# Ledger of designs, part 38: designed miniproteins, single chains

Each design is a single chain, and the fold is of that chain. pLDDT is the mean over its residues in the fold that is shown.

## One batch from the design tools (miniprotein)

Design m1305
Fold by ESMFold2-Fast:
Structure m1305 (fold): chain A 80 residues (1-80)
Amino acid sequence: SLAEKIEELIEKLKSLSLDEAKKLVEEWKEELEKEYPELRDFIEQVADKLLEIAEVLEKDPDKGKEMADLLATIIKDALE
C-alpha cells in the first residue's frame, strides 16, 4: 500500500546521509507519482516533509528520529 511504502522510506531515512536521503526521496516521489497520479499533490507534500526531516536528522539526529516516527504515525492513521 502507499502507507507501507511511505513508512519504509521513513525508516530508511533514519540511517542515510542527507545526500543519500535527498536522492532516495526524489526517486521515491517520481515512482509513486507514476503509480498514484491522483495523489501527486499528497506525494509532493510527503516528499517535502521527508526532506525537512532529513535535514533535521543531520543537525539533530534525536529530534529528526522523533519527527520521522511522528510522521509515520500520522501516515498510518490517515491511510489505514
Scores: mean pLDDT 81

Design m1306
Fold by ESMFold2-Fast:
Structure m1306 (fold): chain A 91 residues (1-91)
Amino acid sequence: SSMVEEGEKLIKEGKELKEKGEIGLKGLDLLVNQIHTLPDSEVQNMIIEGTLGQGSYAKEPISWQEFRDVAEELIAKGEELIAKGEALLKA
């Protein structure tokens, strides 16, 4: 049914988004432990390019806090999409 296909698509998209955010947070923690003395802007650009890929967020330097907030928002959005998809599969 169209609801099953839409639900499965939302769950897949949500899982991908959640995984990107989780990898971002893990990458940030590892880099902070190794290079905490470097300027935030250089470290943020490296994490964004290496972990989240080349995207709109990579063009402007951000603080450690702002990067963490973006990663947490990706996780939250991913969980929202998974929940919505699961609700469609149960309907």
Scores: mean pLDDT 71

Design m1307
Fold by ESMFold2-Fast:
Structure m1307 (fold): chain A 105 residues (1-105)
Amino acid sequence: SSEALAILERMVAKLSHIAFVESQQLSKEKQKKVWGLLDSFTTEVLEIVRQAEESGDWQGAAQELIAKATEFLERFAKETDWSEERLKKLKEEIQAEIQLALEAA
């Protein structure tokens, strides 16, 4: 679905913006790790979406996206020294956006 794809693209753009802002406070080494994590996550999102478009299994895609987003956010939080409260809020926002994309699919 074009609507589902647009929601997921907005989610990735939001995470990219957060990574950009946070990178300004990080060492060059941590910045490279954060951008590497984002690049890997973006690549995984693209592949999950491609498979969902071929199979029609958007329910399975949503579950896999939530798992991958959780892994990304936990690794991101470790590099950025984010509080547990801030991490929890972002996880909830991302899970809600993935659910919205599933409903639009």
Scores: mean pLDDT 83

Design m1308
Fold by ESMFold2-Fast:
Structure m1308 (fold): chain A 74 residues (1-74)
Amino acid sequence: MAEVEALLDRLEQAGRLTPEERAALLALAQTSDPALYLAILRAALEMDALAPGETPPESEALARVRALVAAELA
């Protein structure tokens, strides 16, 4: 949990996530679904590894996490 929180805070500070997206991802990561937790962690690590201006090829984990964030924010 603390690892995901720190990583999401880093991504928000880097402008990769809005405060609302960060809050949604943190809430989703707090579910009892380990597959969802790992998908969020993987997507966050993929975003953190990107150089400024680099766009990742859409991974399965990143695509899934984007869909979940969009649903949570709707």
Scores: mean pLDDT 67

Design m1309
Fold by ESMFold2-Fast:
Structure m1309 (fold): chain A 80 residues (1-80)
Amino acid sequence: SETRELVQRLAERVLRAVEELLARHPDDEEVRAQVRLLRDTVEWALANADRLSLDEARLLERGMELFLEEVEAAVRAREA
C-alpha cells in the first residue's frame, strides 16, 4: 500500500537522523530523550500503518520533519 511504503520510508529517514544526532551529541541527555520519542513514534506508525490513511501518514511525515528541525535548533541554541 502507498501508506505502508510512505511510513517505511519515513521510518528509514527518521532512524538515520536519530543515529546521526546520537553520534554527534553522545552526551546530550535532551537529545537522547527527544530521540526516544522520535523512535517510539515511528515504531508506532510502522505497527499501525494498515490503520492510517495516506493523508494521516503525510501529516505524520510533516510532523516528524518539523520535530527533527526543532531538535536540531534546540541543540544549536544550547551550544551558543
Scores: mean pLDDT 83

Design m1310
Fold by ESMFold2-Fast:
Structure m1310 (fold): chain A 69 residues (1-69)
Amino acid sequence: SADEFLERGKQAKERGDLTLAVLAYSFAVELDPENIEALRNLAETLKQLGTKYSLELAEELEKKIKELE
């Protein structure tokens, strides 16, 4: 379920495994595309990862979050 992947993502992030956290949060968003908590956690983790592509993706997710609020 989306909640299971959200929990796995939080656990990965807590351990500093940002790539696994992004993967888990991405699955949570895929299962529930309007889940604000999953979208926020994905965007924050992508910003922490800090690559050009991850930062651009985080900006798009933050825009989507704002549109859902």
Scores: mean pLDDT 85

Design m1311
Fold by ESMFold2-Fast:
Structure m1311 (fold): chain A 85 residues (1-85)
Amino acid sequence: AMEDAEKVLKGIEAAAEALEKAGETEAAEKLRAIAKEMREKVAKAKSDEEIAKAVLEAIEKAEDILNSLPEDVREAAVKAFREAL
């Protein structure tokens, strides 16, 4: 659970870097904010279920941001996320 959470955090951060390189600075900052919130929730979690919930919520929020972007930019961010996993 914690190890999987760390991989997802790295994935979101990698996606944010890809967005920043594409000039999508606002979307990149939103992804970084999601990663920060996830990290805080994971740090406060007292069970694997709470960690899993924080991970799923972060993924859902990140998907919403990515789905609002142009296809080429979204593809680059998704690729960066997958490569970090």
Scores: mean pLDDT 83

Design m1312
Fold by ESMFold2-Fast:
Structure m1312 (fold): chain A 65 residues (1-65)
Amino acid sequence: MLAALEKARELADQTAVTGDEAKAKAVEQVADTLGSSAGTLYDSMSNDDLRAAVAANYALAKAAA
């Protein structure tokens, strides 16, 4: 879970540097959604589910770009 949040926020920061605040906010919202559910999701997620969440965050950020 934490890795997914870190990746999403990293992508948001990179997008913000390019001057696209809207895309940065979209990625940050996904990261915040994962963060707000981190405890419950982490306890119920397998490693595969966690990796899928990271990939989804990355794909969403790329789609926003």
Scores: mean pLDDT 53

Design m1313
Fold by ESMFold2-Fast:
Structure m1313 (fold): chain A 118 residues (1-118)
Amino acid sequence: MKEKAKELLEKAKDVLQSAIETLRRARVSDPELKEEAIETLQNLLDGVDKALEAIDKMTKEQLIAALESVKNGLDEAIKKLRELRKHVAPEDQAAFDRLISELEKVKKEIDKLIEELN
């Protein structure tokens, strides 16, 4: 179970890093909303890094709590990215849609793992 959790958290980290990079490059008509979205993604990435650092020492209950925290952070990030999408230049929208899809996929995989642990 911890090995599967590590794999999913590493995948979440990779997707979040790609999301931050894509968002930094994206042409967005609302720079304040863009900055807020970057901050949300960065805070979530920091949370994932902390979970990865601690995972080998976690109890089952702590692991479930960490996965729930990451899942909730992903949900918030997805909502902010969907809001931001309407302000993204048409040429950049396809890359943005792909990122939202990748984040949603990771969230679903984490949700399934939480169900398997309970």
Scores: mean pLDDT 87

Design m1314
Fold by ESMFold2-Fast:
Structure m1314 (fold): chain A 76 residues (1-76)
Amino acid sequence: MEAVIEEVRRRLTDGVLEGRVLEAAYEVIDDLLERGLITPEEAEELRREAERLDRELSPFDAGSAMYRRIVEVIKR
């Protein structure tokens, strides 16, 4: 679990730095779904949340909020 959380943090941080935070979030969500760490319903909810955060926040704030939300879901 800790290794997965660190991977999510790193991938979203890289997405922010590369100017592709929403795309990075989609890639992370897809990977978590393929690995069976989240359900299809959770993946769909996380995608909608990521799109909302990308529209409403700066890239850094969006990345931080996306990270928090994804970690919350996988810790359930």
Scores: mean pLDDT 86

Design m1315
Fold by ESMFold2-Fast:
Structure m1315 (fold): chain A 81 residues (1-81)
Amino acid sequence: VSLSQSQINAAHDAIVDYAMQLGDINARVSAQQLRDYLAQNTNLSQSQINDVVSWIVSNLTGPDGQINLGDVSDALSAQAA
């Protein structure tokens, strides 16, 4: 994914905030819920959101199609470093 460091940081911060709003750092959400949250709470374009979510779905989605927000936060933090 060809995102800038600031875009990766924005996605990471939004995902951490989403987990806190749900009351669970390891809250599990669908790819669509994640797309909607990023669209409403970040300045990322639809294309940038799709790139981030596609990477997450390919690498971090369980067999039931759910995404652990803690795993996403850790992975994006590693990309940001």
Scores: mean pLDDT 78

Design m1316
Fold by ESMFold2-Fast:
Structure m1316 (fold): chain A 90 residues (1-90)
Amino acid sequence: NLEEIVKEVWNDVVAQFPQLKEYNPKKLLSLLKPLYETDKEKIKCTATPPAGGLQAYLKLVFPELPDSVIKAIDKAFATAIEDEVCREKK
């Protein structure tokens, strides 16, 4: 469930970066949901958007965040989405 993934990962990154409490993760969910549903076969064990690609979406949603925070969120979401789709392969 993408909503649970977004909530769980967002809570984890907020614990590392408390300034993120000011931001709404619903914008991120709105961007990721179509990609997750449309490209489910490609996401299966390849995770899309790919590392770096999600960074572009994150900068669109959270333009005020430092690049270091964007990179950390990008990696966390890419890994969580891949694990959700590919758990049967791992």
Scores: mean pLDDT 64

Design m1317
Fold by ESMFold2-Fast:
Parts: C-alpha cells; sequence; structure tokens
Structure m1317 (fold): chain A 72 residues (1-72)
C-alpha cells in the first residue's frame, strides 16, 4: 500500500539522519565509534530488509540514553 511504502521511506530517511548525528558524536568522542560502526551495519540491513528497523531502533535508543546520562 502507498501508506506502507511511505512509512518504509520515512524509516530509511530517519535511519540516515540518526547515523549522521551519531557519526558527528563519534568524531568528538572516539569511545562512541563502536556504537556508530554497529549502527552503520544495521542501517545497511534496514535498506535491504525493513525487518531490521526494530534492531536499529533498540540500539539507537540504548545509545541515546547513554548520551543523555553524559549530558550535563
Amino acid sequence: SSAQQQAIQQAIAQTDEYLKQIGEIAKKNPEYQPWYDQLKEIAAKVKADQSSVPEFAELLGDLLEKLKEEEE
């Protein structure tokens, strides 16, 4: 359906946006490089198979919670 296709396109676009943000964070804090590398690999899977979207979202959520704990 058109709605399903739209949702998939939005999920892929959001994945790319988050990767860019995490990539910038990893450049400033090399300790986050392994997180970025893992997210990048999962993002490639998302583009091939949307069933990987929950896996990406869970890992991203864990990273964002860790980042919030380090933000003053």
Scores: mean pLDDT 74

Design m1318
Fold by ESMFold2-Fast:
Structure m1318 (fold): chain A 62 residues (1-62)
Amino acid sequence: SSAIERFERALVRAYIEGKISPEDASRAMQLVLEGASRAEIREELLRGGLSRAEADRILSLL
């Protein structure tokens, strides 16, 4: 699978596990598709409720 597909799958798992809101997960995915910086994507993941460690783990898939 592509890096984007792996990121999306990890993000969907995080929302199913209640770690991030669906709205923030959707915004994070949109930022990836728009080519936003890693810093912008990280901020959205953190805003959505992920810990820094979880956000960095998911970002490592890109």
Scores: mean pLDDT 85

Design m1319
Fold by ESMFold2-Fast:
Structure m1319 (fold): chain A 75 residues (1-75)
Amino acid sequence: SAERAEELYKEGVELFQKAIEAAKKGDKDKAYELRQKGIEKFRQAASLIEDPEKREKVLADMKRLSEEVAKAIGK
């Protein structure tokens, strides 16, 4: 459902934000763990979106946030 997709997207954003915080504290293991959880939430959200353009945007946001975490880790 659209409501569930929105909830999963929000959860994914929160997980990526926590991953960036962990990376800034030097906890790379925690940052990688949270990044993987964020990716999974975004993939689940995208799977519930029937509009191809909206789905593509969610996946693009996932890629961007994932790369931002990697950059914060310094890798």
Scores: mean pLDDT 87

Design m1320
Fold by ESMFold2-Fast:
Structure m1320 (fold): chain A 106 residues (1-106)
Amino acid sequence: MKSFAELVEELIALFEETSKRILEAYEARAPLEEILEILFEGLARVQALVAEGKALYPERAAQLDALEAVFSETLGRMYEAILARAPLEEIRRIAEEGLERMRALA
């Protein structure tokens, strides 16, 4: 059985993996469709982990919702910056800020 701490670590690791894949795809000038697929895969996986977490730890639902919100909002901000053709450094900064916010909620 996963502890709540292990679940939160898994959520943070998923964010790091997803944001890294988005940054690598953008740097490689991958099609927007590929970047969107990475983003939607990450969102589906965080939703599944949060649903599992709420079933195991219903008393922690608000904290899990906050983690999901930061995950989703940060990926959305990264995608908006990609659409605006922002420098890679700006998109990386958005990812770093999102990671810091998730760690603060953990």
Scores: mean pLDDT 89

Design m1321
Fold by ESMFold2-Fast:
Structure m1321 (fold): chain A 77 residues (1-77)
Amino acid sequence: MEELRRRLEEEIAATVEEMRRAGWSQALIDAFRALDAEAVEREALRQGMPEDLARALGDAVRAVAEYSEKAIANPDA
């Protein structure tokens, strides 16, 4: 559990650093760090990101958040 959580945190941190270097907004980065899929999708759309790309990004964040919650809630599953 801890090792899987650490790996997810490292991947998120690396992605956030790449997003910051690419010039993404702090609001979008903050939403991504919080794993708030709805906020990520809204901020991406607000900044002019294409709807299909914004939706795909939101879906990816939602999948990561659900996976993280399942790993915590079901240690033996």
Scores: mean pLDDT 72

Design m1322
Fold by ESMFold2-Fast:
Structure m1322 (fold): chain A 57 residues (1-57)
Amino acid sequence: MKAASPENVELNDRLFNGELSEEEVRAWALAHLAEQIAAGHEAAGRLASAERYRALA
């Protein structure tokens, strides 16, 4: 495993220790996925699509 930052290490530890509720994990995963898709649309110049995906987060 490649440690990028203390914050990332702490977040991963909380995920594996079960300190986050299942609902919090789902919300975080959805927000992350929506932002990645939105960033892709924004880079392609599809600002309206990017905004729609960010609204899902």
Scores: mean pLDDT 68

Design m1323
Fold by ESMFold2-Fast:
Structure m1323 (fold): chain A 93 residues (1-93)
Amino acid sequence: GLSLEELLERAEKIVRENFPKSRQKRLVEAAREIVRILYELDTFVSAAKLAEVLSKRIKVSRSEVSRILRLLAEAGLLESRVVNGVTLYRVAK
C-alpha cells in the first residue's frame, strides 16, 4: 500500500482536479483529515461518521465528504463496501 504521506499528496491532487478553486483550500483540508482518520483506524467508516467528526473543526457537509470519499475510492486510494445499505470506506491495501 501507499504511505500516509503519498496518500495525503494524492488526495490533495484529486480534490484540486475535481472541485472549484473557491472550495479547494477547505476541501483539501477535509480530504487530508479523512485520509489521516482512515489510515489510523484501518477499518471501514461511513461518510456520516466522518462528516460528524470533521464538522467539529472544518466547515464541510456530509454530501461533500461523500463526494471526496467516492473520488478517492474511484482513484484506488480507498476501498468501499456496502453493509445494510450504507457505503463504508477504508484505505486500500
Scores: mean pLDDT 90

Design m1324
Fold by ESMFold2-Fast:
Structure m1324 (fold): chain A 85 residues (1-85)
Amino acid sequence: SSSQEALARGIERIDRETQRRIQLYQTLIKDPEQLQKVIDDLNQYRQDLIDLLRSKLDWPADRLSALGDLLVNLMRNNGVVRLPD
């Protein structure tokens, strides 16, 4: 269904943003224990956002797609963990 397609696209975009952030933190954080905690936090945030999208599968595809866009934008602007500049 179009809603299943919107969900799949949302998950793909969340996964892509999560992987980008993990790669970034791997270059910036040298302490293995600190890095693992950041990765765990990012993976938990990913799962929470995916669960939210799945919980709205009854929504029309356009509305579900818009929610996916909002969640990806929130990840980009308000990521769970950020290193100081």
Scores: mean pLDDT 83

Design m1325
Fold by ESMFold2-Fast:
Structure m1325 (fold): chain A 86 residues (1-86)
Amino acid sequence: GEERRRKVIEVVKKLSMVRSMHLAGQEDELKKLAKEEFGLSDEEIESMDFDELMDKGIERLAKKLGLSEEEVEEVRRMFYHSELWP
């Protein structure tokens, strides 16, 4: 339904913000957002490369928002494979 679509969109937006910060070299802002939105510790963030950070972010947000496997796959499709995302 609309609510589940909104959750997918929310996750993709948060992932896109972190990716934008990474591409802009805003590593302090990225770490802050990852802690606030993904619930990651400084130690977890420092131990991960960017791809691992994105995968963990998807996992943590999916658990927090109660996303199904199909919704997680939609998040991955929109984030990694779709340029139709504003």
Scores: mean pLDDT 78

Design m1326
Fold by ESMFold2-Fast:
Order: structure tokens, then C-alpha cells, then sequence
Structure m1326 (fold): chain A 72 residues (1-72)
């Protein structure tokens, strides 16, 4: 489920720097988009859940999401 994907991301990245966290988000969204074939709508829902867990990184997370969607 989207919630389980986000929980796993947060747990794996809790000790990472903000920059490393943003790169982990990029890797996740690219994998979901290009390997797993998620739609822009599904990527948007996952991105919203990630922002809820890390609101301090909201701007960087949105930029990553916009970049990934632009390549679809």
C-alpha cells in the first residue's frame, strides 16, 4: 500500500541528512514511475504522504515529484 511504502522510506532514512533524504525520495519516485509503472495520480498521492511525514522538506520533495512527472 502507499502508506507502507512511505513508512518504510521514513524508517530507512531517519538517520540520513536532509540532502540524502531528498535523494532517497528521488530514487523511490523514479522506481515507482519507471520500473513499477505508477500513474501521475498515484505518484502524487505517495508524494503527499511523504510530505506529511517530512513537512520541513516539502519544497524539495515537490521539486523532485515535478521532475519525475515531467519525464512521463
Amino acid sequence: SPLDIVRKLVERTRDLSPEQFVEAVRTLLRTLAFHEGLTPEQLSEITKLIIRQRPEQAEAIREVHEEVVAEL
Scores: mean pLDDT 87

Design m1327
Fold by ESMFold2-Fast:
Structure m1327 (fold): chain A 91 residues (1-91)
Amino acid sequence: GRETRRRLAREAAEKAVKASGLEPDEVREDFDEFRGVEQAGVVATKGDLVVGVGVVGLRRDGDEERLVRLAVDSQGKVVLDEEVSEEELRG
């Protein structure tokens, strides 16, 4: 469900924050697309700096859709990019 996707997106964002080595002062969960991954997004910020982004959702490659989790650090480096099973999303 939506709560499970948000939890996985938060966990992805936490990995990105850890990779950045910076402590966020705000976490926002009000977006649903990043780098072609759609459904649930979490961004952690410190002042004007994006410290980490986590996103969980569908990503298209031609006619195929993959359910993925993606995490990107403060330098725009991908620190996590892996497929998520439907079983993980059901809880």
Scores: mean pLDDT 78

Design m1328
Fold by ESMFold2-Fast:
Structure m1328 (fold): chain A 80 residues (1-80)
Amino acid sequence: HMEELERKKEIDLTNRAVALALRAIGLQWEAERLGFPDLAEKAREVAQKAAHATSYEELNEVEKEIDRLEGELAARRAQL
């Protein structure tokens, strides 16, 4: 029935949102540890977006933002 499908979708969206939020939180802590407070703040904002995401489209945008931040952090870390 429709209610069961909606519940399974909500669980899947929640699991994906949690995974992306944890990735963003990890980026925030690494950026803070390395002395990049600007990247840490951006990662914190992305973690909040992940926590409030209600659709696969929103989660895909969050993942793209995380990928971009991971690339920027890696580039800055390579210069240390």
Scores: mean pLDDT 84

Design m1329
Fold by ESMFold2-Fast:
Structure m1329 (fold): chain A 67 residues (1-67)
Amino acid sequence: GPKEAGEKAKEALLEGGAPEELAERAQRYASDGNGSKAGLAVAGAAAKANSPEGGQRAGEYLKEGGL
């Protein structure tokens, strides 16, 4: 569900080197069921970390959670 998707997306972003604040923001939006804001937060976190792989993995978790 959205909460689990947010937790997994946060972990993927942190593994990619994203700042904890940005990864937590993505998790919060995902947990709230806001897929659009969660997706934007994932993209921003991935860009800051220069980690396309982390962003892609986080995005896949959001989709699996129905976001």
Scores: mean pLDDT 85

Design m1330
Fold by ESMFold2-Fast:
Structure m1330 (fold): chain A 62 residues (1-62)
Amino acid sequence: MSPEELLEKLLAEGASRYLAAAVTGAYLLSQGWSPEEARAFLLSRGFSEEEAEAGVRFGLSL
């Protein structure tokens, strides 16, 4: 599953933006992405800086 497919599926299933950012951020980090790359991906998909930062921090806490 691509990160884009995961994100679209989460949003389509009614996940909040923060939950979608957190799950996608954790997934990207688990695939070997850097925190900066994961944040940049979320920003490129229309998340706010606050949402992207919260998602990456949640992923790093796992």
Scores: mean pLDDT 82

Design m1331
Fold by ESMFold2-Fast:
Structure m1331 (fold): chain A 79 residues (1-79)
Amino acid sequence: MRFTAHLTRVPGSDVYVGPVTFEDGRTGTAGLVGRPKVGDRVTLKIVDDNGTLYRAEGVVTRVTDTSVDVEGEATPTTP
């Protein structure tokens, strides 16, 4: 399932947290730690509003001083 994430930097840290939107309109939350660059491949864990865990593989499409955008594909880890 395709997703788009818009993660916002927590001030004073290298932690990014924010909403994830799936292609079917469902939403979740993901986090990223570090200093990613545009074009980096990242692995994310996404938790939806039901607490379902997804393993996601994505590409960093945009980096600013305050945010990171990631696009990719998520697979549910809970059957």
Scores: mean pLDDT 82

Design m1332
Fold by ESMFold2-Fast:
Structure m1332 (fold): chain A 57 residues (1-57)
Amino acid sequence: MPIDEEEINESLRLMAQSVIRIEARNRGISPADAARELLASQDLSPIVRAAAEAVIA
C-alpha cells in the first residue's frame, strides 16, 4: 500500500530547508544564495532541489 507520500515529502522538504538555512548561516551567506548555488549543482536529490526552490520562494 502506498504511504502518504505528500506528507512524507513535505516533512523531508522542511528538514532539507533547515539544512540549507544552517549551511547558509555557517557560510555567512543568505539562504536564498545558498539555495541558488544548490539548484546549479548536479549532486542534488529531488527533495533537496524542492527544498531549495521553497527557500527562494
Scores: mean pLDDT 74

Design m1333
Fold by ESMFold2-Fast:
Structure m1333 (fold): chain A 55 residues (1-55)
Amino acid sequence: SVDELYEELKKKSKDEQLQRAKLLFSKSVWDPSLSDEERQELLDLGNRIVEDVLK
């Protein structure tokens, strides 16, 4: 699940979290197999990671 992925990412360094967020944003743009809902979930997860790192 997205929540499980988020918890795993929080255990990593801030640099690794930001790199993963960049990959999620990239995938949300280029992956044509994603539904609109899946695309939004990736964007939301990426934004959540960035906000948590910047706090």
Scores: mean pLDDT 79

Design m1334
Fold by ESMFold2-Fast:
Structure m1334 (fold): chain A 94 residues (1-94)
Amino acid sequence: SVTLPEHATQEAVDAAYALADATMRERTGVPILPAESSDLKVTFVKKEGDINYYRLTLTATGVDGHRVTVTMLIIEKNDAVASFLAEPPVVYEA
């Protein structure tokens, strides 16, 4: 099983995968490969008072080695995820 990264929620990860899959289907007509073929990482961005900002980066693989990279900004307050949003652009590589 794929381990959920620290500072990420399942909802944020699911949103990233949904964006990657939609982009792959738009570009190739085929969905992304299973999660085991994807890279998930979380990096610290900054701290402002009691709010921490993290960046979740998903690189999903598709047919013939095509890749989609999606970035989500995670906003954490008091050690709990308060919100997340997609950071454009979604990057597609043939």
Scores: mean pLDDT 82

Design m1335
Fold by ESMFold2-Fast:
Formats: structure tokens, sequence, C-alpha cells
Structure m1335 (fold): chain A 74 residues (1-74)
């Protein structure tokens, strides 16, 4: 699904960002905040889809997106 692809891309970019030793710490923090914001958008979209369709996979995507956002904010 588009939600699963979006979450996977956020996770992949977060992993690459964490391993990037060339970026200043302040710039890394900024990009982690951007990725956390994207995860929150995915969570909102997934929650709306779940309300409209009752699709349990959308609910799971929303929960996973919220967990990812929380992890990236820390």
Amino acid sequence: SSLERALKKIEENAEKLEKDESLPEEEKRFWFDVLAGMALIVAGVANLLYKKTGDEKAKEAAERALELAEKLEK
C-alpha cells in the first residue's frame, strides 16, 4: 500500500541519516524532526482511511507511524 511504502521510505531515510557522519549534529536534528513530521502526516492519513474503511492494516500503519514519529523525536 502507499502507506506502507511511505513508512518504509521514512525508516530507510532515518537509518541513512543516523549513519551519516558528514552532517553536523544540529542539521541531523532538523532532518530527524522533518522525518518525524512526515510520520505524523502518514499516521493522520492512515487513521482517516481506517475510519472510512475499517481496514485493520490502516490501523496498524497509523500505530506504526505514531511509534516511528515518537522514536525520531527522541
Scores: mean pLDDT 85

Design m1336
Fold by ESMFold2-Fast:
Structure m1336 (fold): chain A 86 residues (1-86)
Amino acid sequence: SIKDKAQQLNIDSNQATTQSVNAVQNNPSQSDIQALQQKIDDLKKQIKDLQDQVKNDSSVPKEVYSMLISSENSIQFSEYYIEQVS
């Protein structure tokens, strides 16, 4: 369901933020940085696709929009942190 997809994106986006923060605190390999950049980029695309799918649909639960906003914020933090080590 759309709600399950939004929940999974929120979980994955929060995990990417944690991984990005950990990368700044440690000396990550170039391959680890590239893998994390790819994960962030893929999540960003999935969030946008789901946002476009649910845009202006009043039948979609309020929690879906909240989770997508949370996911977008997490990805922005992830991008900010990974840029520090890239």
Scores: mean pLDDT 85

Design m1337
Fold by ESMFold2-Fast:
Structure m1337 (fold): chain A 90 residues (1-90)
Amino acid sequence: MEEADKLFKEGEEKRKEGKLREAFEKYLEAAKLYAEELGPDHPKVQEALKKAKEVIEEMKAKGEDVSELNKKLIDLEIDIGLELIKRALS
């Protein structure tokens, strides 16, 4: 929990500094760790994913290529969704 909260906070700080790629990576790591520690359905997972999406949209608005980052986000959302289905079927 504390490590995921720290990663989320680091993402907020990097975003404030305009370091959008670094902010995205921190939010993505926080979302993954929140899902592992709290479960894929926890509100903190959705908040971290939302922040990662917002950073992608900000980068895209600035004309940056976000294809690689968008793939990383989608891959994590798929993994989280599959884990949620697995838990429901167990």
Scores: mean pLDDT 85

Design m1338
Fold by ESMFold2-Fast:
Structure m1338 (fold): chain A 104 residues (1-104)
Amino acid sequence: MKTEYEAEVEIDYRELKALGASPEVTVSVAVVFKDGTILTATISVRVGEHATVEKPGLKVEAEARLEGDKIVVRVRVTSDKEILAGTVTATAGGVHASAPLKPV
């Protein structure tokens, strides 16, 4: 059975705007499986868009949207194996934010 996980990461858009940074977000996902396998996936998504990257046994979907003064990045990870631990990091214009993956 495939397992699904989600994370939501918020980046302060006012800070990015003050730095002159692009609203393009780089999303990095690192997952550790129960068998000790570690996979990392990186994807770029623009505000108002969504993007997908697939690796063997792992699918990562990222959506970035502007909500008031924040860029909200929603990440869904679909895995063929149960994930023991996972972290999503969103980076834009030198600003970083991270959140843990939670089962759906």
Scores: mean pLDDT 80

Design m1339
Fold by ESMFold2-Fast:
Structure m1339 (fold): chain A 84 residues (1-84)
Amino acid sequence: SMAEKIAELEKRFEEIYQKVKDGELKTIEEIQKAVKEAGRLGYEILQLYKQTLSPAEYEKKTAEIQAKLQAFFEEALKRKLELE
């Protein structure tokens, strides 16, 4: 189902976010790949929600995902600086 696809993508996002927070990514290249993957996952999640949600709920979900992506990028930048 579409809900199962969204849940899988959200789980993958949380897993990669946890790897960044736990310092499991040891190279700048790995962190850069994680950033690209997080952006891709966020985009795909929003495209699926756009097909299922009302405009108002989609706007709310977009804000939530944008906030999560910002937090991810800030953590990734912090981890990248620790490796430099």
Scores: mean pLDDT 88

